# Designs tried in a protein design run: designed miniproteins, single chains, continued (2). Part 49

Each design is a single chain, and the fold is of that chain. pLDDT is the mean over its residues in the fold that is shown.

## One batch from the design tools (miniprotein)

Design m5691
Fold by ESMFold2-Fast:
Structure m5691 (fold): chain A 102 residues (1-102)
Amino acid sequence: SEADEKVREIVEKTLKEALEALKSDKEAQEYAEKAAEYIEKALLSEDEKEREEYLKKAGEYVGKLRKHGLENPEAEDAVEQAIAILREGLAEGEKLKKELLE
């Protein structure tokens, strides 16, 4: 659907911006990629329980990303920027889905 295409565009842009913030930090990039994957699955899910499960998985990878920043102080600012980008992307996707499904 057009709504699903727009959600994928938002998530793709969000992931690109998060990965750019993380640059060469391969472990942090992997966590951001997994978080974005589950954000996309949550936003594309029509079932509330399935959506909640995917959001929990996204939260787990955001948690791993945050822990990575805490364990690597040189990466902390980049990690916080990437987490903010992922959160903003999720909020934008949720807003779009609400506006198009009402």
Scores: mean pLDDT 87

Design m5692
Fold by ESMFold2-Fast:
Structure m5692 (fold): chain A 82 residues (1-82)
Amino acid sequence: DEALEKAKAFGAEEGRESVRRAIEAGVPRPTVDEILQGALRRKEVLAEKYPHLSDAQIEAAADAYNDTYFEELTRIDKMLLE
């Protein structure tokens, strides 16, 4: 489904941008609890921002966002531990 693939790509990009903006703003690395709370609320936040997307597109975007967000945080942590 092209629409779901586009939603995944969109979610992943938003996840990367979120990490980039936090670094630019000097925001401290989030705690595990903050990461988990953010992940649980992602569908709600994206649905509010993008009310014209279907439930399936929001779910796909939220899952891709969470996955990419965790991957980017892990990549940054790994570089800092070098």
Scores: mean pLDDT 80

Design m5693
Fold by ESMFold2-Fast:
Structure m5693 (fold): chain A 69 residues (1-69)
Amino acid sequence: MLTPEGLREMIEQARKTAEELRAAGHDEAAQIVEDGINRAEKLLKEGKPPEEAAQVLGDAMVEAARTLQ
């Protein structure tokens, strides 16, 4: 079971990934990750299960990786 603390760690890791993507010139991928983070944080604020927020963030990370192909 994913904890809220584990989700916060995932969000922090995603923020670092977005920063690295921007530094590398991958602005589109970075923006997708940032949007995913914002959606995950919104779900967490609305009291949704951490697993739901993690899935949204994970989907954003996959989509960002797809733009780098």
Scores: mean pLDDT 83

Design m5694
Fold by ESMFold2-Fast:
Structure m5694 (fold): chain A 70 residues (1-70)
Amino acid sequence: SLQSKIIQALSRVHQAAQEALAAGATPEQVLEAGRKAGEEFLSSSDLSEEERAQVQAAIDRLLASLGAEL
């Protein structure tokens, strides 16, 4: 389902950001790690244009939220 794909993408973005934080990365590097994980998910997943837009929007929202907390 689309919801499952969104959850998987957000989980990977959050995990990459947490790993970067644990490694002592700067806020910019943390957000970049999350962005790359989201981009990798989108590039490796077979998504329709509508599904891709929804997953991308969810990733962008999470990255904005993480950036506000850093």
Scores: mean pLDDT 85

Design m5695
Fold by ESMFold2-Fast:
Structure m5695 (fold): chain A 80 residues (1-80)
Amino acid sequence: TAAELEALAARAAELARAGDYAGAAAVLRELKELVERHAEEIARIAAEEGAPISPEELKERATALLDGHIAQLEALAAAQ
């Protein structure tokens, strides 16, 4: 749900601030799985908030964005 997505995003940010880049990347992978699983519900909520998007477009955009952040965090973890 939206609350679960927000909580995972907040947790990932908290871990990254603490220097736990590997942990932050793991949480973002969980977020990616939830977006893929709940894309139809998330797209419906986005439409209600005045930002209509298809579930397919949401999955594509969200997974691309999250994959980019995960890769950056994994690179930071490897550089430690």
Scores: mean pLDDT 81

Design m5696
Fold by ESMFold2-Fast:
Structure m5696 (fold): chain A 79 residues (1-79)
Amino acid sequence: PLSDEQALREAEGDLEAAEELIEELKKDPKNAPLYSAAAILLVSARFYASQVKDPEAREELLARVEELEAELKKIAAEA
């Protein structure tokens, strides 16, 4: 089992990486490899966020995942 500290670090890292890829994807919205990479990072971020024991931190992380998932879906729909 992951420690809470490790789960938090992994979720934050995945979210940060996903945000960077989503910004790159906005410049090239039809880049399927970038879309797939961002989607995979968000799946990973959701998994680690769900492992965080602190309810407030977990809810914040999951809300960030949902926001980025919605943004990614919007980019795909507008491409």
Scores: mean pLDDT 86

Design m5697
Fold by ESMFold2-Fast:
Structure m5697 (fold): chain A 68 residues (1-68)
Amino acid sequence: SLMDEAREINDRMADIGREMMKINQEILAASKTDASRRDQLEQKGLQLAAEMRDLSAKYKKLLDQLYK
Protein backbone atom coordinates (compact mmCIF):
# COMPACT_ATOMS: atom_id res chain seq x y z
CA SER A 1 0.00 0.00 0.00
CA LEU A 2 1.02 3.64 -0.29
CA MET A 3 1.12 3.86 3.50
CA ASP A 4 3.49 0.89 3.69
CA GLU A 5 5.68 2.42 0.96
CA ALA A 6 5.73 5.78 2.76
CA ARG A 7 6.67 4.08 6.05
CA GLU A 8 9.47 2.16 4.32
CA ILE A 9 10.86 5.36 2.79
CA ASN A 10 10.57 7.24 6.10
CA ASP A 11 12.42 4.44 7.92
CA ARG A 12 15.19 4.47 5.28
CA MET A 13 15.51 8.26 5.55
CA ALA A 14 15.84 7.94 9.34
CA ASP A 15 18.59 5.32 8.88
CA ILE A 16 20.42 7.60 6.43
CA GLY A 17 20.10 10.55 8.82
CA ARG A 18 21.72 8.55 11.61
CA GLU A 19 24.51 7.34 9.30
CA MET A 20 25.18 10.90 8.09
CA MET A 21 25.49 12.12 11.69
CA LYS A 22 27.96 9.31 12.39
CA ILE A 23 29.98 10.19 9.27
CA ASN A 24 30.11 13.88 10.29
CA GLN A 25 31.56 12.88 13.66
CA GLU A 26 34.08 10.57 11.98
CA ILE A 27 35.14 13.33 9.54
CA LEU A 28 35.88 15.61 12.51
CA ALA A 29 37.98 12.85 14.09
CA ALA A 30 39.69 12.02 10.77
CA SER A 31 40.85 15.65 10.33
CA LYS A 32 43.93 14.63 12.39
CA THR A 33 44.60 11.36 10.52
CA ASP A 34 45.22 10.10 6.97
CA ALA A 35 43.58 12.35 4.35
CA SER A 36 42.42 9.29 2.38
CA ARG A 37 40.12 8.33 5.28
CA ARG A 38 38.54 11.79 5.28
CA ASP A 39 38.06 11.60 1.49
CA GLN A 40 36.36 8.19 1.84
CA LEU A 41 34.01 9.53 4.53
CA GLU A 42 33.21 12.65 2.48
CA GLN A 43 32.43 10.51 -0.58
CA LYS A 44 30.15 8.26 1.49
CA GLY A 45 28.43 11.33 2.90
CA LEU A 46 27.79 12.66 -0.61
CA GLN A 47 26.34 9.31 -1.67
CA LEU A 48 23.99 9.24 1.36
CA ALA A 49 22.98 12.88 0.75
CA ALA A 50 22.05 12.02 -2.85
CA GLU A 51 19.99 9.03 -1.68
CA MET A 52 18.27 11.23 0.91
CA ARG A 53 17.32 13.80 -1.76
CA ASP A 54 15.88 11.07 -4.00
CA LEU A 55 13.93 9.50 -1.11
CA SER A 56 12.65 12.92 0.05
CA ALA A 57 11.27 13.62 -3.44
CA LYS A 58 9.63 10.17 -3.59
CA TYR A 59 8.22 10.59 -0.07
CA LYS A 60 6.68 13.96 -1.00
CA LYS A 61 5.00 12.39 -4.05
CA LEU A 62 3.57 9.58 -1.90
CA LEU A 63 2.30 12.06 0.72
CA ASP A 64 0.61 14.05 -2.06
CA GLN A 65 -1.19 10.85 -3.11
CA LEU A 66 -2.16 9.94 0.48
CA TYR A 67 -3.20 13.39 1.74
CA LYS A 68 -3.90 15.15 -1.57
Scores: mean pLDDT 81

Design m5698
Fold by ESMFold2-Fast:
Structure m5698 (fold): chain A 90 residues (1-90)
Amino acid sequence: MAQTYVLETETERRLAVLDEDGVLTIRAVAPLEPIADDADLDAQVEQGMAAIMIGVEIATGAPVLRGEEARALLEAARAAGKLREVPLAR
């Protein structure tokens, strides 16, 4: 069944839905105050958050990620402590 996650960075929150085919769809939920400093972005890259932020920014147009890209984004989010699994009623 589809699994829902909340991706929370220092800039925004997004919902990410991973379906049974390994397709990840990301959509905006509640934007937080943006971080305008490029130095903060570089620091987040070192902590593995850049992949999450890039995915979230690309998701402005509701991008669909698949396979390795979907896994890489979720893994980076988990490593950064910015991933929360949301139980969905079936």
Scores: mean pLDDT 55

Design m5699
Fold by ESMFold2-Fast:
Structure m5699 (fold): chain A 56 residues (1-56)
Amino acid sequence: SRAAELLARYRELLERIPGLSQAQIDALVAQVGALLAAMPGSLPLLEALIAKWEAE
């Protein structure tokens, strides 16, 4: 699904940040997953944000 693809992309970006533990990465990914479940309309906005982060 688009949501699963977005969460995988977000995890990949977080893994590039030095000093983040696996537990911290899991917590951040879970937080975005919870937001998507509560507010499905946030998906395009989060996709745009992650795409911008990937381009930087």
Scores: mean pLDDT 84

Design m5700
Fold by ESMFold2-Fast:
Structure m5700 (fold): chain A 73 residues (1-73)
Amino acid sequence: ATEADLRAGDALIELDDMFGKARSKGNKEELEIAEKGLKEANKVGVENQDNPELAAKKMEEIAKETKKKIEEI
């Protein structure tokens, strides 16, 4: 479980960093996108606790999509 758990953790750290940066800047659009991504990733992690590989893949996809949406602003 360690490798998938680490990848999931890294995705959450990336999402949390995006959220923190958006909050510090006071950018409402970036904040809403980052907050949604972080909430979705946490939900996926909880719902897929018995399948760490699937959880990691979905959380990585959420982090990637969230980053892309922020870059497109």
Scores: mean pLDDT 84

Design m5701
Fold by ESMFold2-Fast:
Structure m5701 (fold): chain A 68 residues (1-68)
Amino acid sequence: GHHHHYQHKLDEYYKKIQEEVKKAKEEGVSNGEILAILSMRQTVSKLAGDQAEADATQKVIDEIEKEE
């Protein structure tokens, strides 16, 4: 949900996930594999109740799908 510190956590996760995606692409991992991994991570974040991480992961998924 939207909390006093939600934006800080979302920005932190978003940057970290983007760096992981960039490294994976540099290592030759396919976009399909990256999307599969991110989808699994988002599901785990939702089950853990971490809305900021789940939302940040979904944002990165949407950006990759939109640019493909």
Scores: mean pLDDT 81

Design m5702
Fold by ESMFold2-Fast:
Structure m5702 (fold): chain A 62 residues (1-62)
Amino acid sequence: TPVALTLRISSAGDSPHPGTTTVYVLEDNSLILEYEDGTIEFIDAEGKRVPLSRAEAEALLA
């Protein structure tokens, strides 16, 4: 799925995912969140969160 926008945000140290989060905004308004700790989440257009592997995230970004 083509990426419409990429953002980087920083989280506080007491956040469950502290550090830099990379947000990929897809053309269908879904999001991929890549956290600095290596955790990846998919958020669909309805706001449902699903954990992804790196390979799954890379397939969606292709």
Scores: mean pLDDT 73

Design m5703
Fold by ESMFold2-Fast:
Structure m5703 (fold): chain A 81 residues (1-81)
Amino acid sequence: SEMDKIKEETEKELLRIYMEAAARLSPELLAAFQRELEAVVKEANEKMEEAIKKNDIEEYKKISRETIERARQILEEALAR
């Protein structure tokens, strides 16, 4: 389905962001990044479940984009520390 494709692409992009964090951050900063990312992903999953119940693919896409953007923002903030 379209939602399954969006989920796969979102998971791949979040993995890329995590791999960049793991390569560039100290263990201490990486641990903090992981905690922040886990919270963002948890909130995103709750919102995505609601979008699935409504069969709202546009909202699902929006949540995906915002989640990736937030993950990148957290990484950039961590790299500036």
Scores: mean pLDDT 87

Design m5704
Fold by ESMFold2-Fast:
Structure m5704 (fold): chain A 119 residues (1-119)
Amino acid sequence: MEERAREAARVVRESAGLAADIALKQGNYEATVFAVAYGSAAARLAELGYNPAPIMEEAAQRLKDMGLPEAAEAFSRGAERVRELFPDPPTPEQQAAIDAARKEADESVRKTLEELRAK
């Protein structure tokens, strides 16, 4: 389980880093902040031994909705790989942790964007 958690966290960080780099190169700062925040939340779930794929899949969908299909694909590919490491459906406890991580990521995005607007 611990080795699986480390591999999943590595995949999450790689996927989020690639998505953030793509968004930054396209000049989309909001999407860059989003990719970093969701990547951090998913990596934290993985380090706790929980399946981060749902957070990665949600990040992929929202990046696609922002007009960044290549950034979305980075998270989608990472989510598929993570699903192979965590084939079982989430328990209610794991689902609660996933829901909390999503909320924390959204709050992190909001705070970071507010700080940037204050400059």
Scores: mean pLDDT 84

Design m5705
Fold by ESMFold2-Fast:
Structure m5705 (fold): chain A 94 residues (1-94)
Amino acid sequence: AAGERVREHLKRADELAKSGTASPEELKREIDEAMVEAAELTPGQRGGAGDALSRIAEKAAEVFPSAKDWFEEYAKAARDPEGLLKRAEEIRKK
């Protein structure tokens, strides 16, 4: 279940990042939801999800130059296991 939800969020986020027609706010929402779900995975599965989120955010930084700094910061957090957990907790509190 949790792994399935993460895969669906990652698929939608990747499609949004590649489309060039989505808003940066829509993509931010999708990858934030994916990160919260990824935090519930096992450490091994979480690493894979974090790498995928990092790649999507890096692509988003290229597609949405106005939000580049936000996506680059997100990519850095997603790539770091501790950073992913900390950011997921911050997202969950808002």
Scores: mean pLDDT 80

Design m5706
Fold by ESMFold2-Fast:
Structure m5706 (fold): chain A 58 residues (1-58)
Amino acid sequence: EDDLVRAIQEAARLFAEGKYDEAVKVLEDFAEKSTNPDDAELARRAAKLIRRLGEEKA
């Protein structure tokens, strides 16, 4: 829903600013609080992807 969209938008903003760890944390916190399994899994996958991209660049 819109909660997932807001989490993705916030993480994208942090990622664009080079704050990879903060972007990952936003998505992981959302996944842990989400009552929708599909949304939680999407957020966790997005966090894993951002973490991998940040590690490659750092």
Scores: mean pLDDT 79

Design m5707
Fold by ESMFold2-Fast:
Structure m5707 (fold): chain A 95 residues (1-95)
Amino acid sequence: SPVDQVIDDIISKILDGEDTIIKENLSLEEAERLAQEVIDYIKSQLSTLSKSDQIEALTRVISEMLRRLSSSGNSTARHFLQIVIDGLLQISDEV
């Protein structure tokens, strides 16, 4: 479905960001910039969906990101995930 594809694309983008932080040993400042780029991407993807589908996508992505945050062993990746989660919660308040 369109919502499942958007969820998959958003999750992949976040996971790619986390992987980049770990593999390239990014600084906190670089991870913060990457988090903002990811949030901007998420906003763009969500804008293609109906309000109902945006709520579903946000709920499912936030749940998955909270799960990943709880299991993450890398402090910079955790900081990145926290900023992304905070951004998703802000978007959810605006929908």
Scores: mean pLDDT 89

Design m5708
Fold by ESMFold2-Fast:
Structure m5708 (fold): chain A 73 residues (1-73)
Amino acid sequence: MKAIKIGLDVVEAIEESGGVATPAEIAEKLGVPESVVARALKELEELGFLERVAPGVYRLVDAEGARKALEES
């Protein structure tokens, strides 16, 4: 499964949460399995659009860059 669509939904969910979220919070918000969200968060972190600020906690660094990259990937 490619993270493109779920990645965009995840980016929006993090923004709505004030720029910081956990996989469990986003999974509940989007109605998808936590494992799917955790994978998308990991991929966005590896691309440099999220930073891991604590175990299981991610901060959105660049929402616009993430959206653009996910649409082109």
Scores: mean pLDDT 76

Design m5709
Fold by ESMFold2-Fast:
Structure m5709 (fold): chain A 74 residues (1-74)
Amino acid sequence: KNKEEIKKALQEEMGLDEKTANAFIDYLKSLGYTEEEILEKIKEKGIADLIIEVNIEIDKTMSKEEYEEIEKRF
């Protein structure tokens, strides 16, 4: 249920496809976020602010290998 609500927000607010939305959720989970915490952040800050915060962190720390591993699963 929580994952579906997050996917819907990503698809409707940001125009992401289902695969990209799933990859983004799994990336956040790899950073230690639970689905409940992700939903709380969306409700508190909105989806756009969450994506900005995560993109700043991605630019600083994400490897190409980690991103490709997530894509392979979804």
Scores: mean pLDDT 66

Design m5710
Fold by ESMFold2-Fast:
Structure m5710 (fold): chain A 75 residues (1-75)
Amino acid sequence: EEALIERTKAELERLAREAAANRAAGKSTLEAGRRIIELGREHPELTTEALRSLSPEQRGAVYEAAREAGEAELK
């Protein structure tokens, strides 16, 4: 259980860094955001616990990427 939370946290951190780097480079963040949304749909409990263990800054980056991808799906 804790090992799965740590793996989920590491994946969220990686996706948040990817989204932030792409945003800074003027690239699309949609792929990273969609993967974050998919992770939350597949493993909602693990994703919630992983988000609680992230720093506020990392959590904000995750939410921003997911928001951008979610808005794109509403097109």
Scores: mean pLDDT 75

Design m5711
Fold by ESMFold2-Fast:
Structure m5711 (fold): chain A 94 residues (1-94)
Amino acid sequence: MEELLEQIERLYEIAKEGSRDYVEMVAKIFDFTPEVKEEMLEEMERHLEELYKQLVEIARKDPSISMDDLRRQLEEGIEAKRRELMRKHGARGR
């Protein structure tokens, strides 16, 4: 249990760094305002905290769950949020 939770926390920290880099990159490519960039960062960070809590609860309920399954769920959640943010903020310049 403890080892699995430590791996989930490590995965969460990596996801936070990757999400910051992603938002910085898309803001630069699509010329988003600093205000839009900050909103995207805040929304992504909040979503990652929610995903982290969900993964911890899943691991606690099913200790036999693989890290690959947990990673997959995290990646799908991140991709869904990235698509949501791009739809929401990509239309904001009109």
Scores: mean pLDDT 81

Design m5712
Fold by ESMFold2-Fast:
Structure m5712 (fold): chain A 74 residues (1-74)
Amino acid sequence: PELPTDEQVAAMREVGQIVLEKGGSSLKTLQLINKAASKLLEGDVEGAVEAAGSVEGIGEEETEKIREILEKAK
């Protein structure tokens, strides 16, 4: 198990902020954030975007912003 890069940590903080602001801090939201982080660490940016975008309250505009953040961190 490798430690995440500083860029990956920063990206997940930004994604987490967007997701928590729009979806709230429910257990389901936290599980989806955790899934997105795991997918990003695996190099699966599309899987990470899908997980974060699956949070209730996250629309198309937020999903595109999340994609840009995660693509920068890969």
Scores: mean pLDDT 78

Design m5713
Fold by ESMFold2-Fast:
Structure m5713 (fold): chain A 70 residues (1-70)
Amino acid sequence: EKLKEKIRELVKKMEELYEQLKSASEETHKRIQELFLELAKNEKPARSDEERVEKLELINKKIEEILKEE
């Protein structure tokens, strides 16, 4: 139950980052899409809520880094 709250917070953060992406350059959009595709292809679906939290935190961090560098 507590992990579900963390997942919701991380999903909301992803939505905020995605809104920032709408204002970003097309190149930044492509880099983020490539990141999502790479993560989906190389990683198996999370088996637990703990793994989902870790994956979402990692994804959000990588998106933030791309947005800051681009």
Scores: mean pLDDT 72

Design m5714
Fold by ESMFold2-Fast:
Structure m5714 (fold): chain A 71 residues (1-71)
Amino acid sequence: MEAEQHLAQGLRLYRAGDYEGAARHFEEAVRLAPPESNVRVTALRNLARVYRRLGDEELAREYERLAEELE
């Protein structure tokens, strides 16, 4: 699945310390993933982590909220 490919690429970039690149791939994973899917929840949680690393606590909190609403 395209969403899973973007999730995997985002995780690879996150491990490499490329938080901006990771965010872009996690955003695409959210866009392409089916609603209420594990891929979407995982991508949203990883976006929260990435934006916290980038110093954007407001976006991090919003992505955490979105992930919680899908559980």
Scores: mean pLDDT 84

Design m5715
Fold by ESMFold2-Fast:
Structure m5715 (fold): chain A 68 residues (1-68)
Amino acid sequence: MSKEELEKIRKALEEAKKGKRGGATVLAAADELLRHGVISEEQAREAKALARAGKVAEAAELLLKGLE
């Protein structure tokens, strides 16, 4: 994954954390980060479960911590 693609995902997740984007953004980000080996399958499952439960901000924060 390129640094530019990673920064785009980070920005989208920060917007989701602030309520500017919905769970679909978190689901897409989790799938992309997993595909490129940036996060584990377990982290992707947990974030997707939180997003599906309506906990979009918490899901976005979990993925953002995985990018540190």
Scores: mean pLDDT 84

Design m5716
Fold by ESMFold2-Fast:
Structure m5716 (fold): chain A 120 residues (1-120)
Amino acid sequence: SPKEKQVQEFLKEVSKLFEEFREKIDEIVELWRKGAPREEIAARLREIFEEYRKKLEEIFEKYNVPKEVKEKVLEVVKRGEERMLELIRQGASIEELIEVVREMEEEIGEIIEEYVEKEL
């Protein structure tokens, strides 16, 4: 049905955007392994999160996602950014940075799946 196609397209765009976000974080992880300064890593991380938020908002507007759902997802993104910046500041392991990305994917996925099930 047209509704089923719209849901599939929405989920595909959200998934693809998160894959692009993860790939950019992998580039930051490579810079971290090569001993790039913490300030450079933090600055690049902030740019990646800003681009991710912007593109998420564009997708949510395109698919008429309710403000409440958008705010829940953006709160997960905000907490993820704050946690990763703190880990970089503390000189934490690469594995801890990767775990934050995994936790973000799970939380965002749960919010979106609940929205799709109840509202779409």
Scores: mean pLDDT 87

Design m5717
Fold by ESMFold2-Fast:
Structure m5717 (fold): chain A 68 residues (1-68)
Amino acid sequence: SRAEIVRLARKIVDLVLNSAPQSEIDQQIEALREQMRAAGYPEEEVEGAVEEFQRFVNSLTQEVQKQQ
């Protein structure tokens, strides 16, 4: 569902802000991809959205690591 997509995106951001293990972050990103497919998004939109979100997460992770 769309609510699950938003929940997973928020959870991923929260994990990054709390310096969670990369394996857990990666697992939740895959869950986000699966939920987008389950919600009926086209594969092209799923791929593009996940790639854009992954770039954002990578940028945020680097910023958090610089503060620690």
Scores: mean pLDDT 81

Design m5718
Fold by ESMFold2-Fast:
Structure m5718 (fold): chain A 95 residues (1-95)
Amino acid sequence: MATDEALEALLESLRALADQADALPALVRERAEELGLPEGEVELRVEAARRIAEAARRVAALVEAGEPREKLLEVVRELAREHERLVAELEELRK
């Protein structure tokens, strides 16, 4: 039964997700200046990135507090999907 390894991997993934999402607001603003994006579109993407980072940190805190991994797995998958969607949207704007 792997407990510590699975828990450590989950926490590492959540911290990486939070760090990556936390970096997105700066990248969005930098890209927006180059592409001439409207301020409303910039704010929408910055807000999405901040919500993902905050949620990832909250889930990591719940894991550290001993919440069952099974309850959090769906939330983790949803956060990863939202982050991938935001990154893909920014890549499309690069074209």
Scores: mean pLDDT 76

Design m5719
Fold by ESMFold2-Fast:
Structure m5719 (fold): chain A 103 residues (1-103)
Amino acid sequence: MTLKEILKEFVELVSKYLTPEERAKLQEVYDKILKALDTEGKESEFIKALQEFFDILLKNLDRFPEEVRKLIEEAYEAVKAGDLGRAFQNLKKIYELLKKEEE
C-alpha cells in the first residue's frame, strides 16, 4: 500500500471521531499534504501540513480509542522533531488499530 493510499484511508477512519467542522479542516490539511508530496523541494510545507494534521487529532484525542491516543501523541512529537520515518510508522499503527475497531 502506498503512502497516499494509507493517508486516504486514514483520513476516512479518523473522520468518524471528529466534528463536521474538524473533518473539513482535516480534509484541507490532507489536500496540502498531497500537494507537498507531489511537489519537489516542499519538505518544509509537508512537515508543517503534517503538524497541522496531527494538531487536529490531538484536539480530539479523548474521542479516540485509548490504544490510539498515545500513538497520536508520539506521531505529533516525531513530526515536530522532523522524524518522518517514526511519524509514518506511528500513522500506520494508528491506521491498523482503527481499521480493527471497525471489524
Scores: mean pLDDT 78

Design m5720
Fold by ESMFold2-Fast:
Structure m5720 (fold): chain A 89 residues (1-89)
Amino acid sequence: SISEITRQIGEVLRSIGVQFDVENGLLSKEEARREAEEELARAERLAADPSTPKVWVLTHYEAAILAAEHADDPELAERARRKLKEVEA
C-alpha cells in the first residue's frame, strides 16, 4: 500500500539522518545508544520481510553500528555487524 511504502521510505530517510547526526557529533551517548537499539530493531523487522529492498535493511544496520560505536557500546555494535554480514551474504 501507499501508506506502507511511505512509512518504509520515511524510516530509511530517518536512518540516514541518524548517521549524519552521529558523524557530526550531534547526539549524546545516551541518545546514540537509543538510536542504535531502534535502528537495529527496525533492521531485524525489515530483514524478516523478503519484499524489503536489501539496501534499506543494510542502511538501518549501518546506522545501528555507527550509533552504537558513538555510544561506546561494543557489544551492540558487534551484534549489528554480525546481522549486517548475514544480509550481505
Scores: mean pLDDT 84

Design m5721
Fold by ESMFold2-Fast:
Structure m5721 (fold): chain A 80 residues (1-80)
Amino acid sequence: MKEEAEKLFKEGIEHYRKGDYQKAVELFKKAYELYKKIDPTSPLALKAMNLIAEAYRKMGKLEEAQKVLDEIVEILKKSK
């Protein structure tokens, strides 16, 4: 489970670096869903969500990026 999430996250980073932002979002979302099942407040889960927001911003999808950032804030609020 953790190994699969890590693999998807690494593949997402490679696509992000190549400018394949849409593919990066898909891979980061898959990694996040696996991390979320363990702990949605984990640093790796939150990092995957931040990279999804950054990839959306790179694509000019500012509303989608903001929604992801708002979701991160809500996750952090619920962890208190």
Scores: mean pLDDT 81

Design m5722
Fold by ESMFold2-Fast:
Structure m5722 (fold): chain A 78 residues (1-78)
Amino acid sequence: SLLEQKKAELEAAAEASKSVEEFKAKAAGILKDVTDPALLEELARYAVRLLESRFAVPNGGEATVEAWKAELLALAGH
């Protein structure tokens, strides 16, 4: 499915990235072509979870997830 394909692309981007900024740029590129709002929401949240786990960024809970998600979507042109 497109969801599983995009999740795999995000996981590969996280593994290839050496910084939060590099991952955000790659993730935004992956998300820019996603037009389904429900799929975009799920993938953006998945990207935030990869960001938290891979780069050990401080987690402020749901508010932090929403802030990171909004930033990724803005970078992706959504």
Scores: mean pLDDT 78

Design m5723
Fold by ESMFold2-Fast:
Structure m5723 (fold): chain A 109 residues (1-109)
Amino acid sequence: MYAEEAARKALEGARLASEGAVAAGPGPEGLEALLEAGAGAMAAGVAYTVAKRGGIKPSAEAALVAAEAALRGAEAAYRAGGEEARRLAERGREKAKEALELAKKALEE
């Protein structure tokens, strides 16, 4: 599996978590979701850049960090509540889980 694909899916998960946080409106859970999504997006950007430069293992490691942050962001957006926020958070969680799977495979092979 490809470290670059893991980074892309982690970034997608982080974006969905951020959109979910915005849809939930102002509050502590929404802020937590935005901060975690921001961290995930930054880590995904690093992972993608490193993958393009041929650093497969460090890219996979960064993608794992990005996916974990995206997952935490999506969970916070879900807790913040609202139909739209939960819909976006669920999609974000799915993408973050796909990214975790790909990053683990990239680290092994």
Scores: mean pLDDT 80

Design m5724
Fold by ESMFold2-Fast:
Structure m5724 (fold): chain A 61 residues (1-61)
Amino acid sequence: SYEAELAAMYARQGNLQKAAELVAKLLKRDPSQLEAAIETMRKYGVPDSQIEKIVAEAKKL
């Protein structure tokens, strides 16, 4: 999704907060997209440790 791709771009720039907000927005609309969002961030070169932090933060929002 566009939000997952944009989240990956922000994460690669070090803006994990903005990445988490975008993932949270996606999950509020469609919770079933979590796995696809993780795979998109991984495909765009976000380390798994950062993906875990982004997802944990997104679930708090």
Scores: mean pLDDT 85

Design m5725
Fold by ESMFold2-Fast:
Structure m5725 (fold): chain A 87 residues (1-87)
Amino acid sequence: PPHPLLPKQAEELIEQLAQSYAETGEVDEELLKKLAELVVEEEVPAVLLEKRLVEELEKAGVPKEDREALLRALEEVELELRIEKAK
């Protein structure tokens, strides 16, 4: 099946976040926030971004448990940004 295309900026941020996490074991909060902003500002669909992030994390060798934790962290940042935007 064809892969959905994300904007180059989103793809680059996903790749950088996955690589940084694979190398350090820590979430780059700045990259995570930038990805969350793309979803909150409705520039990219959350489901496509999450799918591409999981694919890049798998390519980078990140374990399933860590991928699940990172997706949860992304969802938490998205919620925080939505609350900020509403005020």
Scores: mean pLDDT 79

